Designed miniproteins, single chains, continued (5). Designs and how they scored, part 101

Each design is a single chain, and the fold is of that chain. pLDDT is the mean over its residues in the fold that is shown.

## One batch from the design tools (miniprotein)

Design m19524
Fold by ESMFold2-Fast:
Structure m19524 (fold): chain A 60 residues (1-60)
Amino acid sequence: DNDVIQKYGDMMAKGAEDLGQPDAAKKIKDTKEKGIKDGTPSIDVIEEMSKILAEAEGKA
């Protein structure tokens, strides 16, 4: 499911960048890479990235 993590991670990072939250975009990318490297279940990685994006939306 690395392809799923990559796709959602890229979309969420772009969302954070579009909100003017580059730190959140970097954190999403870092979370994506760590999840793939560690073999974390895709749902857990997506949930963590979604949480970061939601926090970024609250700051926009």
Scores: mean pLDDT 80

Design m19525
Fold by ESMFold2-Fast:
Structure m19525 (fold): chain A 89 residues (1-89)
Amino acid sequence: DLNKLLDLVRERAERIVEYGLKNDPEFAELVKEVGRERAITAVEGHLLGLSDEEIAKLAGISVETARRMKELVDKISKEIINKVLEKLK
């Protein structure tokens, strides 16, 4: 069911955006500039493996903004992964 998979990706994107807003001032500033809904859609596109151009079209943002969003999300994802790995020790 595609709708259920999309709902799960959207929920994950919302959690990443919430985490970034609280823990990453650079990401928080970018979300402020583009708006929360566009930021969530861009993160969702990145989680789906979309290109910068595809994310830009999907979220209604520039390709440059999509690229920057991906870089910041990758940083946030690495921070989350590191915290999960610490819990496994």
Scores: mean pLDDT 83

Design m19526
Fold by ESMFold2-Fast:
Structure m19526 (fold): chain A 98 residues (1-98)
Amino acid sequence: VEELIDEALRLLDEAGLADSPAYRKVAQAGEYYRQGKLEEAVKLFIEAADLLEKTGTPEALRAASIVYRAASILAREMGNTELAEKYDKKADELEKKA
């Protein structure tokens, strides 16, 4: 998950989106993850990925895929298999299009 957070933030910075609401939400979700606040982290990852998907640029869609993957992994760790499968599938679909 840490590597996925770092990759998403790097891609967003390279795309000129380091001052965006989505970037801030990914960074904040990473901080909650480090604090063990998994539910808050998952919520912010989903919100960030939804904003990036709405942005629709190739770089934003790649970042959204990575962030949805991070949310899926944490949802599975929390025992929420349905939520994990939903966002894992969404990450896969965006990965194929980016």
Scores: mean pLDDT 83

Design m19527
Fold by ESMFold2-Fast:
Structure m19527 (fold): chain A 77 residues (1-77)
Amino acid sequence: SEEEKAKRILEEFRRVMDEYKAGKITPEQARERIRRIVEELKKLSPELQKKVFAEMFSYAHDAGLDEFLALLQEALS
């Protein structure tokens, strides 16, 4: 279902944020993975895109990863 895809996209995004914050991946690797996540997000319904984007933005903001907030905003423009 689209809801299951939305949940998986959000879980993958959170994992990328966590791995980056832990120093396990480079900034370039994090950005590449986020671009792929955003492409999958764009395949969802507009309602699910809005919900998942809001949760992704909130997670990154709470983690202090403002660089990735700009990337998310640009990718969805």
Scores: mean pLDDT 83

Design m19528
Fold by ESMFold2-Fast:
Structure m19528 (fold): chain A 72 residues (1-72)
Amino acid sequence: GMSTLSPEELESLAFLLRSLLASYRDGLSPAAQARVEALIAGVRAGDEEATREALRVAGNLLSGLRDDSALD
């Protein structure tokens, strides 16, 4: 598939998600942790769908959605 982001931007996005997972790990359900890990793996693999979902997760954080919605 064709990525909308450069490889450097994909690496930065994956790093951001890893940092967020590390910071919020104890507050996340096992299913939520697994979802974030899957998104990180997908972004690193160049998966366009995973990249789209990762951007949405980052957007939720920027919007201040923390009431179990940060990963949705």
Scores: mean pLDDT 69

Design m19529
Fold by ESMFold2-Fast:
Structure m19529 (fold): chain A 85 residues (1-85)
Amino acid sequence: SRADIEAEVKSLLIFLIQVFKDDPEVVSFLEGMLAKAKTRPVTVDDIKALLALLQEVIKRSTDPEKVAAAQLGADRLQALLAQLG
C-alpha cells in the first residue's frame, strides 16, 4: 500500500541519517527529504533522487560500512520503484 511505501522510505531515511551522521552533505540531503516526507506524500522523483545519491556514495566512498548501507538502501529503493511500475 502507499502507507507501507511511505513508512519504508521514512524508516530507510532515519537509518541512513544515523549511518551518515558524520557526513554533513549527505545528512543535509537526507534530513531535507525526511522533512518533505512529513509535509507531502513521497513521490517517484523523491525515490529516484535518493537512489542517485546512494549510487554516488557507492561510487565515491572509501568507508565500507557507508558503502554497504548505501547498497542496502539502493536495493530497497529499486524494489520500491519496480512495485510502483
Scores: mean pLDDT 86

Design m19530
Fold by ESMFold2-Fast:
Structure m19530 (fold): chain A 87 residues (1-87)
Amino acid sequence: MSKEEELLKYIKELLEQGEKESKAAGKSDAVSKLQQGIQTVRRAEKGEIDIKTGLDFVLQNMQAAVQELPSLQPIVDDAIEKVKEYS
């Protein structure tokens, strides 16, 4: 698996974990933001959007989800650090 494929897979797993936690907390707005992030990762995997640009949008959606559910902060911090390793 390429470095890029491993990064996208890891970020998708973090987004799915955040979505699960947001659903359990009943935070529909956070769920919506994280689902938008998952769709952006899928577009990047298909080559429909540049990976760096896609990840910037994903991080924006994750930060927006934290505003709705602050307990997501560790997941978002993990995603930010992983994206920095790619850059």
Scores: mean pLDDT 87

Design m19531
Fold by ESMFold2-Fast:
Structure m19531 (fold): chain A 63 residues (1-63)
Amino acid sequence: MSEEEKMEEFLENAKRAIELAEERGFSKETVAKTLIQYVKENKSDWPEELQEEMIKRIEEFGK
């Protein structure tokens, strides 16, 4: 599986997690920040360029 395909799968799961958090009364922004921190802590799992795109898209999900 390509790095890009892995990124898209992670982002789909991230979006669903944020949506479920909102339904349960949690802040979308808080969940998004947690996911961004996870990406930053696991930077070796993804190329730098993909990390930047992932962070940007997760921030959009948290709006």
Scores: mean pLDDT 77

Design m19532
Fold by ESMFold2-Fast:
Structure m19532 (fold): chain A 80 residues (1-80)
Amino acid sequence: MRLPDISKEEAEVILKAVEAALDALRQGKTPDEAIRIIAETPGVPEELVLALRNAKSLGDLAFEFLLRTAYIMAKKALEA
């Protein structure tokens, strides 16, 4: 998956939000709580929140895959 038209500032915000969500999941929080953490982070694109909600409806594996993909893409954008 490619995140379209993200700036380095957006990538930094996405990275922080996704890291917080992944940490919450490691602590035993639900996917709904992880999505809420991302949605409440200022500057996160609405499209990412909608994509995560849609992935969750497909199953926990789809949700985790999208979340990790967003993390990798944001990290690559910051490293470039």
Scores: mean pLDDT 78

Design m19533
Fold by ESMFold2-Fast:
Structure m19533 (fold): chain A 95 residues (1-95)
Amino acid sequence: MAAEEAAENGGKAAKGGSKSAKEGKPSGVTAAGVSGMGGALGAALAGKKEGGKEAQKKGAELGAEKAAKGAKEGGGEEGAKVAEKAAKAAAEGAS
């Protein structure tokens, strides 16, 4: 449950960042990436707390998926790519 909430929060933040990028603010793309990474890390930590190493890795993957989806909904493929890349890097760090 906590891992899912962290993943959803990451997706929501990535959506906001992508919206800012769509408005022509270059920092919006970076915000989407940072939010995606934060969501993945939060989901990983929540998973580790509840289920150990495997749950940590799975939480990071869920966070990455939600962040990419939120960024895409927010308004741009570039935002989605940045969020996905950042979240995948966080998931790799969790291994």
Scores: mean pLDDT 63

Design m19534
Fold by ESMFold2-Fast:
Structure m19534 (fold): chain A 61 residues (1-61)
Amino acid sequence: MSSKLYDEAVELSKGTPEEALKRGLELGPGVLMAINAIRRGDSQGMGSLYVQYQVQYLQRQ
């Protein structure tokens, strides 16, 4: 389940808050939480990102 979302989250965690906010709003609140967790060094947050994405996908249906 490694995907572009993981790479984006890592990049956004290193980038500016504006970039993280802009992209996170497109992907959803779970992504923003995961980005913040990555910034804190919480690897568990990366798994939460994917889980939130899956939930969002199902809810859009």
Scores: mean pLDDT 57

Design m19535
Fold by ESMFold2-Fast:
Structure m19535 (fold): chain A 73 residues (1-73)
Amino acid sequence: MKEKLEEAIKHIERGLDALNAGDYDTAAEHFEKAAEITGSPVFRRAAEHARAGDRDTAILAASVELSVLKNEL
């Protein structure tokens, strides 16, 4: 359980790094993997916002949900 959660956190952090670099497609792919691992619809929405070029909304959605996941560790 915790190992998969750590894997999801790494994908979310890489997705946030990609958003900051302007690589929205890579960010969306990482958030989609995080959504698959966690089952969270928030990461699917973050991926959709990233693909749409809505960087600020994608960062906000992913960052809030990442904080929730880190509290579960």
Scores: mean pLDDT 82

Design m19536
Fold by ESMFold2-Fast:
Structure m19536 (fold): chain A 81 residues (1-81)
Amino acid sequence: VSEEELDAEVNDALALIYIHLGKQALEEGDYETAKKLFEKAVELATGPVRADAYRGLAEVYDAMGETEKAETWRAKADEIE
């Protein structure tokens, strides 16, 4: 594998960890931490993993009562899938 392929695999793996931690923070009601963790996942992720990160952000915004923002993030995820 090339250096670029290794970097992409590592970044997607890290993004999955951030998504997992973000979902945990969301379940605990720590919406600020959940948002930051999902934002990190979006920064690192590509393709389907990025879509999952966008859906995580949508869940955070829904939990915060920001339904219109949640719909925006879901639309971004749908653009990838």
Scores: mean pLDDT 80

Design m19537
Fold by ESMFold2-Fast:
Structure m19537 (fold): chain A 107 residues (1-107)
Amino acid sequence: SRRRELIIHTVESAIGLLEDMLKTAPAELQPVIQQMISLLREIRRLIEAGDFEAALEKLDQLDAQLQQLNQLIMNSDLPTSEKLRLLVEALAVGGEVFVVERIIKRM
């Protein structure tokens, strides 16, 4: 279906954003970013299998990881300009996660 294609494309886009973020992220942020990538890959697999209930549960876990990432960025010793860049990148990921969740909830 066109909705399923849109969801999969949005998940793949979010993975790409996190992979790009990982290239420039300090070592302290890398574990949570890697965990988020793994969760998104599992979410994609669940969506492809038609298990939307399990996908929503994993999206809730991903939202918790995103909140943890934001806290780690804010509590880091990074320059303010670097914190702002990372927070903007995290916001873009959060926006795509929100779109995926909203589309699934309307199916």
Scores: mean pLDDT 89

Design m19538
Fold by ESMFold2-Fast:
Structure m19538 (fold): chain A 55 residues (1-55)
Amino acid sequence: ATTTSLLIYDEGKTYLYGGDLASAPAIKKGAKVTKFTQTDTAQTITAIPETELKA
């Protein structure tokens, strides 16, 4: 199975939001967002460009 979550870092605070980018709360410009994906055999952390958050 695969689980995907968004890790949002904004001004020293970290928020974990499970689900899709389209369902994510409004993210301010300059916030750092990381996609966390876990499978049964691996974990992957990927930084999401700010441009993708505003698409």
Scores: mean pLDDT 50

Design m19539
Fold by ESMFold2-Fast:
Structure m19539 (fold): chain A 100 residues (1-100)
Amino acid sequence: MKSAEEVLKELERLKEEMRRLLEENKDAPLEELKAKLQEIIKRMGELVRDALEAEGIDPDKLPADLEEAKATLSPELQEIVDLYLEALKEAREALAEHAA
């Protein structure tokens, strides 16, 4: 089972891979870029899910309000969730800029 520190390091690595992917695919069709980003985001989501389940948390039973959900998590899990949400925001912003 990966520690919270190992999960955070892997998420940071995937975030760097995402940034590299965005740079290398600046001129790629939007659909191709989107597909490649979805693969990285899926892997990040799996790491977050595994971290939550390791702490006995069912991701499917988390409150719909994200701030309320975070309040029930350990500080380490809050950092993992925050990093994941930052990556999702960066991906959405990059896709919006590419589509413009």
Scores: mean pLDDT 76

Design m19540
Fold by ESMFold2-Fast:
Structure m19540 (fold): chain A 65 residues (1-65)
Amino acid sequence: KKEEDIEKFNKALELRRKVEEQRAAGKPPDPLLIGEYLRLVKENADSFKKIVEELEQKIKELLET
């Protein structure tokens, strides 16, 4: 299940990147992509927070070494 949460997090990052690429290309961002990104963030807020906390902990451990 943790792998599924990481996959959803990566998908949200990919959707954000696609929106940014559309803006960089001078195109209006696709509202469907924006909507899907916001839905993923809203539905998986707790899981995404946990992933960020685990990444922060891992970085801290590396700095303590």
Scores: mean pLDDT 76

Design m19541
Fold by ESMFold2-Fast:
Structure m19541 (fold): chain A 69 residues (1-69)
Amino acid sequence: MGPQPRRLTPEEVARYREILRSATDEQIEEAAKKLKITVESLRRLIDTPPEQLSREEAGVLAEAAEIIK
């Protein structure tokens, strides 16, 4: 069973942001590379309030946090 994009709660989005904020620059770079986005784009999503994130953007944050183990 693969991870399906479902409704993410604001608490889940906040947890993903916390993981990414505590990550090293190297981990952020690796996550951005695997997601085929720039480090600047990923950092912008991390700095965006959860209420302003689209479902797609929240999904990108979740995937980035999952890459950072």
Scores: mean pLDDT 76

Design m19542
Fold by ESMFold2-Fast:
Formats: C-alpha cells, sequence, structure tokens
Structure m19542 (fold): chain A 62 residues (1-62)
C-alpha cells in the first residue's frame, strides 16, 4: 500500500468566467508541500480558488 496525496486546484477567472483545474498526485509529504506552496502563492493574487486534498492508496508501479 502506497499512500499518496492528490491535490486539486480549481481557479475561477473573473475576466472570462472560465474554470481552470489542475491536478497533482504525489507522496503525502510532497503533495502537502505542494498544496502549502500553492496556497501561499494564490493568496497573494486574491483570486477565487479552491484547493482540495485527497489521501488514498495508489499502486503507482504498473
Amino acid sequence: MMPVMRVTITLHSTATGEEFTYEHVDTVEDGLAFAREMERELALTSLPVRIRRELFDADLSF
């Protein structure tokens, strides 16, 4: 069992009305670090943003 973190970032463009979604899957440690960095960066822009963290088991080797 390999616990991983999925970080989903959803941005709303107030100019165009479009929604942009980015997804990042990594180890729990790296995924949490990525989420923290994105929260810090996005807070500086005052844009409408949603960041979701999901923890799950994944087999990343096929």
Scores: mean pLDDT 70

Design m19543
Fold by ESMFold2-Fast:
Structure m19543 (fold): chain A 92 residues (1-92)
Amino acid sequence: MELLKVKKEGLSLVLDYLIEKYPESKDKFQKLKNELESAQSEEEVNRIAGTISALLRRAGEVELANEVEKIANAQSVEEAKEAKENLKVLLA
């Protein structure tokens, strides 16, 4: 439960950033955010993270993509929290 919660929180921050920065794609990112909020398993959250990471890499946002991939690969709450804090720094 806690690991899933932290992963969702980190990915939600990235999606909010993408909605603000790329308003022309707002509907696409809002759909991903709705899917993320409805996700009930780590497999679903990790799939969404993979989609976000691919979109970030295409946009040239390599550092954000790397931290999103760390969230997807996190196997502990500590790893997920570390990646989330790194995302917060990059988004500031």
Scores: mean pLDDT 85

Design m19544
Fold by ESMFold2-Fast:
Structure m19544 (fold): chain A 70 residues (1-70)
Amino acid sequence: MMDVEKAGEAHETVFKMYKEQVSIEEMVKTLRELAKKMGPLEVEALLKMLEGGDERAVKALKEELEKKEA
């Protein structure tokens, strides 16, 4: 079952990073750490929330999701 609280926390963190204009490198690092603490369903939900976001951030989450499915 998806952990809605963790998915919401991750989404809020990404929104805050965009608002604060953090570097894409730092954003990717933060997203990878969040994904490690989340299950595959939560990572998939976060990917859907980030539709149209930065390609590198989306790629990082997709790679973490693929690792969980292996």
Scores: mean pLDDT 70

Design m19545
Fold by ESMFold2-Fast:
Structure m19545 (fold): chain A 74 residues (1-74)
Amino acid sequence: MLQELKELAERVRERVEKAAEESETIRKALEKSLAASRSEKERYLAILQIDSMIRMREAIDKLIEEIKKKKEEE
């Protein structure tokens, strides 16, 4: 399990780091999660959680834009 978490976290780490570079909100969330992590397992979970947040935010942003377009077409 720990090795699998490490591999998953390493796979998404570059994406998470790049997103943190461009977004103050994501940077602060990542830094706070990593600072609160007391074990390597928790650090890997923090990275995976931030990746999930990035994906969820992108999906929500797309839905908001689609809703805005529908309101403009009314």
Scores: mean pLDDT 76

Design m19546
Fold by ESMFold2-Fast:
Structure m19546 (fold): chain A 51 residues (1-51)
Amino acid sequence: DLSKNTIDYTYNGKTYRVTAPPGTPMSYLGNRINLLKNGVPLEKVPGVEEI
């Protein structure tokens, strides 16, 4: 769904909130989560927070 501007995603037992502009494709969410999975610190991934 391209209309969502905030999405919660659970990865490896932690829940992350991704904020993206309306119309942003799901691949953007996946890319942000992949950065975290590859060891990029949360503070270096814009629009993502742990909840």
Scores: mean pLDDT 71

Design m19547
Fold by ESMFold2-Fast:
Structure m19547 (fold): chain A 131 residues (1-131)
Amino acid sequence: SSLSDFEQELEELLSKIKDERVKKFVEEFESILGEMAARLAAATSMEEMRAAVREGQARILALVEEATANSEYKDIFQEFLARVRALAAETEARLAAATSMEEALAVAAEFQGGLLRLLIETVKKVVEKES
């Protein structure tokens, strides 16, 4: 699946979410991804790319931790948090191993796609629970 396919599926799912706090969570998650994408597009060095990914990771993790603590869907968000942490750790290892800006950008793009896929899986579980 392409990134645009994930974004389209997420828009469809957003229309089905009844809990306004979950909608707000998804909006904030997407906002952080958009900011990370903008910083990556502006980056002129590997260190700037690593900084953009690390800041994005920290903001996403904080957002998911807050949702996990304060959600009616604690089990769903706990699983999501664990998977985001695993993806972040894998991304850090791959960024450390990257030897070019092209490699770093590819790793960052895969991280963004992975986050969107995990978000979609999580939102699907929330929609199922609301049904």
Scores: mean pLDDT 85

Design m19548
Fold by ESMFold2-Fast:
Structure m19548 (fold): chain A 87 residues (1-87)
Amino acid sequence: SSELEKFKQGIEELINNIYKAAVDHNWSESQVLSALLQYVRYVFKEAKEHFSEEEVKELAEHLLKIIKKYAPSFYEKIKELIEELFK
């Protein structure tokens, strides 16, 4: 749906902004990870209220692809959080 595509675009934009802030302000790895974990929790809370289980899963896969691109060292930790949020 158009709403799902807009939400995906919003995820990309916000993660890109976190990455840009991290580079511009020389954030530590723990600061970047903290920001990403907080953002993932927020995104999935919002997504569960507006999208089907299949769409939320697609959003999870999309978010993980972006994390792997921008912050590959955090991929496993973010994936683990997403798996917990789907229980």
Scores: mean pLDDT 82

Design m19549
Fold by ESMFold2-Fast:
Structure m19549 (fold): chain A 90 residues (1-90)
Amino acid sequence: SVETLLKAAKESLELAKEALKEGDLAKAKIYIGVAHFFLSMALWFLGKEDEKLEKAIEKLNEAVRAIDEGDIEKALEYIDEALEEVESLL
């Protein structure tokens, strides 16, 4: 179900936040990628149109860019913004 995909994405994003706090940038990017995959699947099931899911996916892309630029505080902010959008759909 879409709810199952959203819950899986949420769990992956919480793990990404913990990895960032521990300084494991590679692990954080893997968990963000897993969450991105689940959110993209959820968007597909919703007919490829959902403003909150589209915003969440965009924020995850921004989080990865922030990690690559060394801005961990900004990456955490983007993940929190994505989590807010996902949680609003649960």
Scores: mean pLDDT 87

Design m19550
Fold by ESMFold2-Fast:
Structure m19550 (fold): chain A 62 residues (1-62)
Amino acid sequence: SEKISEEVQEMLKKGVDEEELKKFIKEQLKKQAPETFNPKMSEKEKEELIEEMSKALVEELK
């Protein structure tokens, strides 16, 4: 999460498109998913959470 935040901030400073930011965050979260998600969540719920987290993180960093 911290490393993702730092890289997202760097991308924002460079004027990278919001869609590119969401793609980047989503890919990073997928790699870290087992450590991020509640073990009670289904695979579909994990994918939905990744999508929502990527959108929320982009909004929060603006």
Scores: mean pLDDT 69

Design m19551
Fold by ESMFold2-Fast:
Structure m19551 (fold): chain A 84 residues (1-84)
Amino acid sequence: SLLPDHPELERQLQLAWLKLQVELDYAIANSEGEKKEKAEKIRNDVLNYLNSFDLAALRANPEAEGQKLLDYLNKKLEEVTSLL
């Protein structure tokens, strides 16, 4: 568990990430050319962000850092949706 003392926030983060993954997979599978390249770039940007994410900071301040992560994932979801 990422945030055992904040189960609702953890659930929201997991759901946002799952939604983004589904939409990215759909966009990449159902697009060609520039749209596909943009979707793949968004996926790579998200994976790089998550791989470099400060988990210690998230655990120290779950509400503020968790909201920041949710806002980021939602912004990336909007970017993907705009390609469709």
Scores: mean pLDDT 85

Design m19552
Fold by ESMFold2-Fast:
Structure m19552 (fold): chain A 73 residues (1-73)
Amino acid sequence: SMVKELEEEKALSRGVGQQIYDAVLNSPTPEEAYEKAREIAREAGFPEEVQDFLGEWAKKQREKILKEKEKKK
């Protein structure tokens, strides 16, 4: 069923999204956020292009957080 496949994808996407968000918040460097996000996406069975996209997104989000902390000092 198409509906069951979509429900399974939504459940996986929510779990993966939370793990990537945690990787962004808890990685000391943007490079580590990139590596953790790629590993999470790979383990979830996403293709390499999606792994790269999620890794790059996590890296950029971590860079943004670190830059905002620097500007407040």
Scores: mean pLDDT 74

Design m19553
Fold by ESMFold2-Fast:
Structure m19553 (fold): chain A 94 residues (1-94)
Amino acid sequence: TREEALRLVVEAQRLINEARMLYGEALNSKDNEEKIKLLEEAIKLLEEAIRKAQEALALPGIPQSLRDRARDLIEEAKKLKKEVEDELKKLKEK
């Protein structure tokens, strides 16, 4: 369970980092179709990151440090997801 929790936390971190890169690419793109595609992909990765971090929290007997890391990752991913969704909404409303 500890090794599985660590793997899930590492995977969640990787997904958040990848989503952040895609979000950055979207903000630098001048093509609205490309921006929408990158933002939608970033949202998908953030939803997967939240799911993996939640799976880690559901595991029994995990160290408090891993539990805290998983909670922090869920909060970070949710905040970033809101930013990405707000940007996507601006593009679709105009």
Scores: mean pLDDT 88

Design m19554
Fold by ESMFold2-Fast:
Structure m19554 (fold): chain A 85 residues (1-85)
Amino acid sequence: SIIERIEQALKNIDDPTIQKILQNLIEGLREHSSDNRKRRLLLEIARALLLMERYLTDDPEKQKQIDEAIALLDELIAQLDAELA
């Protein structure tokens, strides 16, 4: 499950801003469980928010957590794109 992969990633994230972005994403994905187009858009929005945080931070540890989260979201977007084809 896409949600289970994000929940697993959250166990390795201690930054509160990144946690909130991913928790909000999980809630949105649960609300739109049957709408894969909306789910894909929610992943893209979360990715854009993470990129913004990446730009705003000089903390290398936070940057590392953001980079790992973006990599996961890229895999999940690709997975949904394969299911929508």
Scores: mean pLDDT 87

Design m19555
Fold by ESMFold2-Fast:
Structure m19555 (fold): chain A 76 residues (1-76)
Amino acid sequence: GMAAEREALVEEATRELFALTKEVAESLGLKFSEETWEKAREHLRGELEAAARTLPSLEELRAKVADVLAEIRSLL
């Protein structure tokens, strides 16, 4: 259903944003523990889920996620 699709989008966005964040941090020589990375990922997922609740449709959520990922990739 749509709820499962929304959850899948949040999971995908969390994975992509987390991977980009980790790559940037490693390129800057920043060292964090596995526990710290796990907590950062959980926090990011929570923020994305909260943002998903404020958007009026699944299509708008999908478009917003794509825009944010494209913007971040353009800066790397």
Scores: mean pLDDT 74

Design m19556
Fold by ESMFold2-Fast:
Structure m19556 (fold): chain A 63 residues (1-63)
Amino acid sequence: MTVEEKRELFSLDKLEEIYARLKKENPKFKGLTFEEFLRIVREVTRDVEVKSWEDLEALLKKI
């Protein structure tokens, strides 16, 4: 797939930022790869409407 220029580019930066913060606050996240973190994000957001990056980070902190 050659269409890497999607909205995922800007969301990827935000996800990396959240990932870095969670790794500092929760040592269990420190052992996760970024790909594993993305999978957790997908599972968490699957059952809940996430309206902002702040809501996503709050949901992830409750894991």
Scores: mean pLDDT 68

Design m19557
Fold by ESMFold2-Fast:
Structure m19557 (fold): chain A 94 residues (1-94)
Amino acid sequence: ESEKVLKLAREAIEKGKYAVALSLAMYLYGLGDREEALELLEEVAERAPPELAKIAEEAIKGIRDPSDVDTIQNAVVKLYNEYPEEVKEANELI
């Protein structure tokens, strides 16, 4: 599962599909692949437009401080609300 999701997320980044890559990175975090998820989120934060980069930065902050459940939850909710079609695309890939 994790290796397939990681490959799909990297392909999404290469294609400029940063919201799809962000969604897949959050799914990897859910699978327990914290280090791989952080690497992908850092790449999205570097390359994505400012609005998506901010969501990636919030996700990184939440993952690095897992006691702050509100931070990671707010990042996920914002991604689902602002990029629903890209989240759907990511879910259809896995």
Scores: mean pLDDT 82

Design m19558
Fold by ESMFold2-Fast:
Structure m19558 (fold): chain A 64 residues (1-64)
Amino acid sequence: SVHMEEMKRRIKFETGIELSDEEIQQIRAELKKKFGDEDPLKLTPEQRKERIKLVNEILEKIKS
C-alpha cells in the first residue's frame, strides 16, 4: 500500500534501515497500540519524539 511504502521511505531516511512489508506491519501495529489512529502530521513535537523512540525500539527487536 502507499502508506506502507511511505513508512518504509521515512524509516530508511531517518535510520538507514530498509524494512520488509511484514516488519512495517509490526511497527504499525505497535504504533496503533500506543498512539491510536492519530495522523502523524497532527502529533506534537514531544509525541513525534516518542514515536521515533518506539520505532527505534521495535527496529532493535526486529534486528535481534
Scores: mean pLDDT 72

Design m19559
Fold by ESMFold2-Fast:
Structure m19559 (fold): chain A 82 residues (1-82)
Amino acid sequence: VKPGQEFDALLETLKKYVTEEEDRDRLITALSTESLSSQPDPSLLPEAIELIKQKKYIEAAKLIAKSLTAEQVKELVETLKS
């Protein structure tokens, strides 16, 4: 499934605000500990973006896990590792 506008905005936010290795590692670790939802709710993505901007990576990871499919989470993690 192609990413929606909100997912693209999330990836751009990560590139702009999560530039430090420690911050990227914290977000990746937080995402790896979260259980993915079988019914992702993409309406939670704007709130996750605001949490990223506030450096609240653990809270952002919880919303991301509820908002994205497993494939989208994998793409996001690969983006953070690049």
Scores: mean pLDDT 77

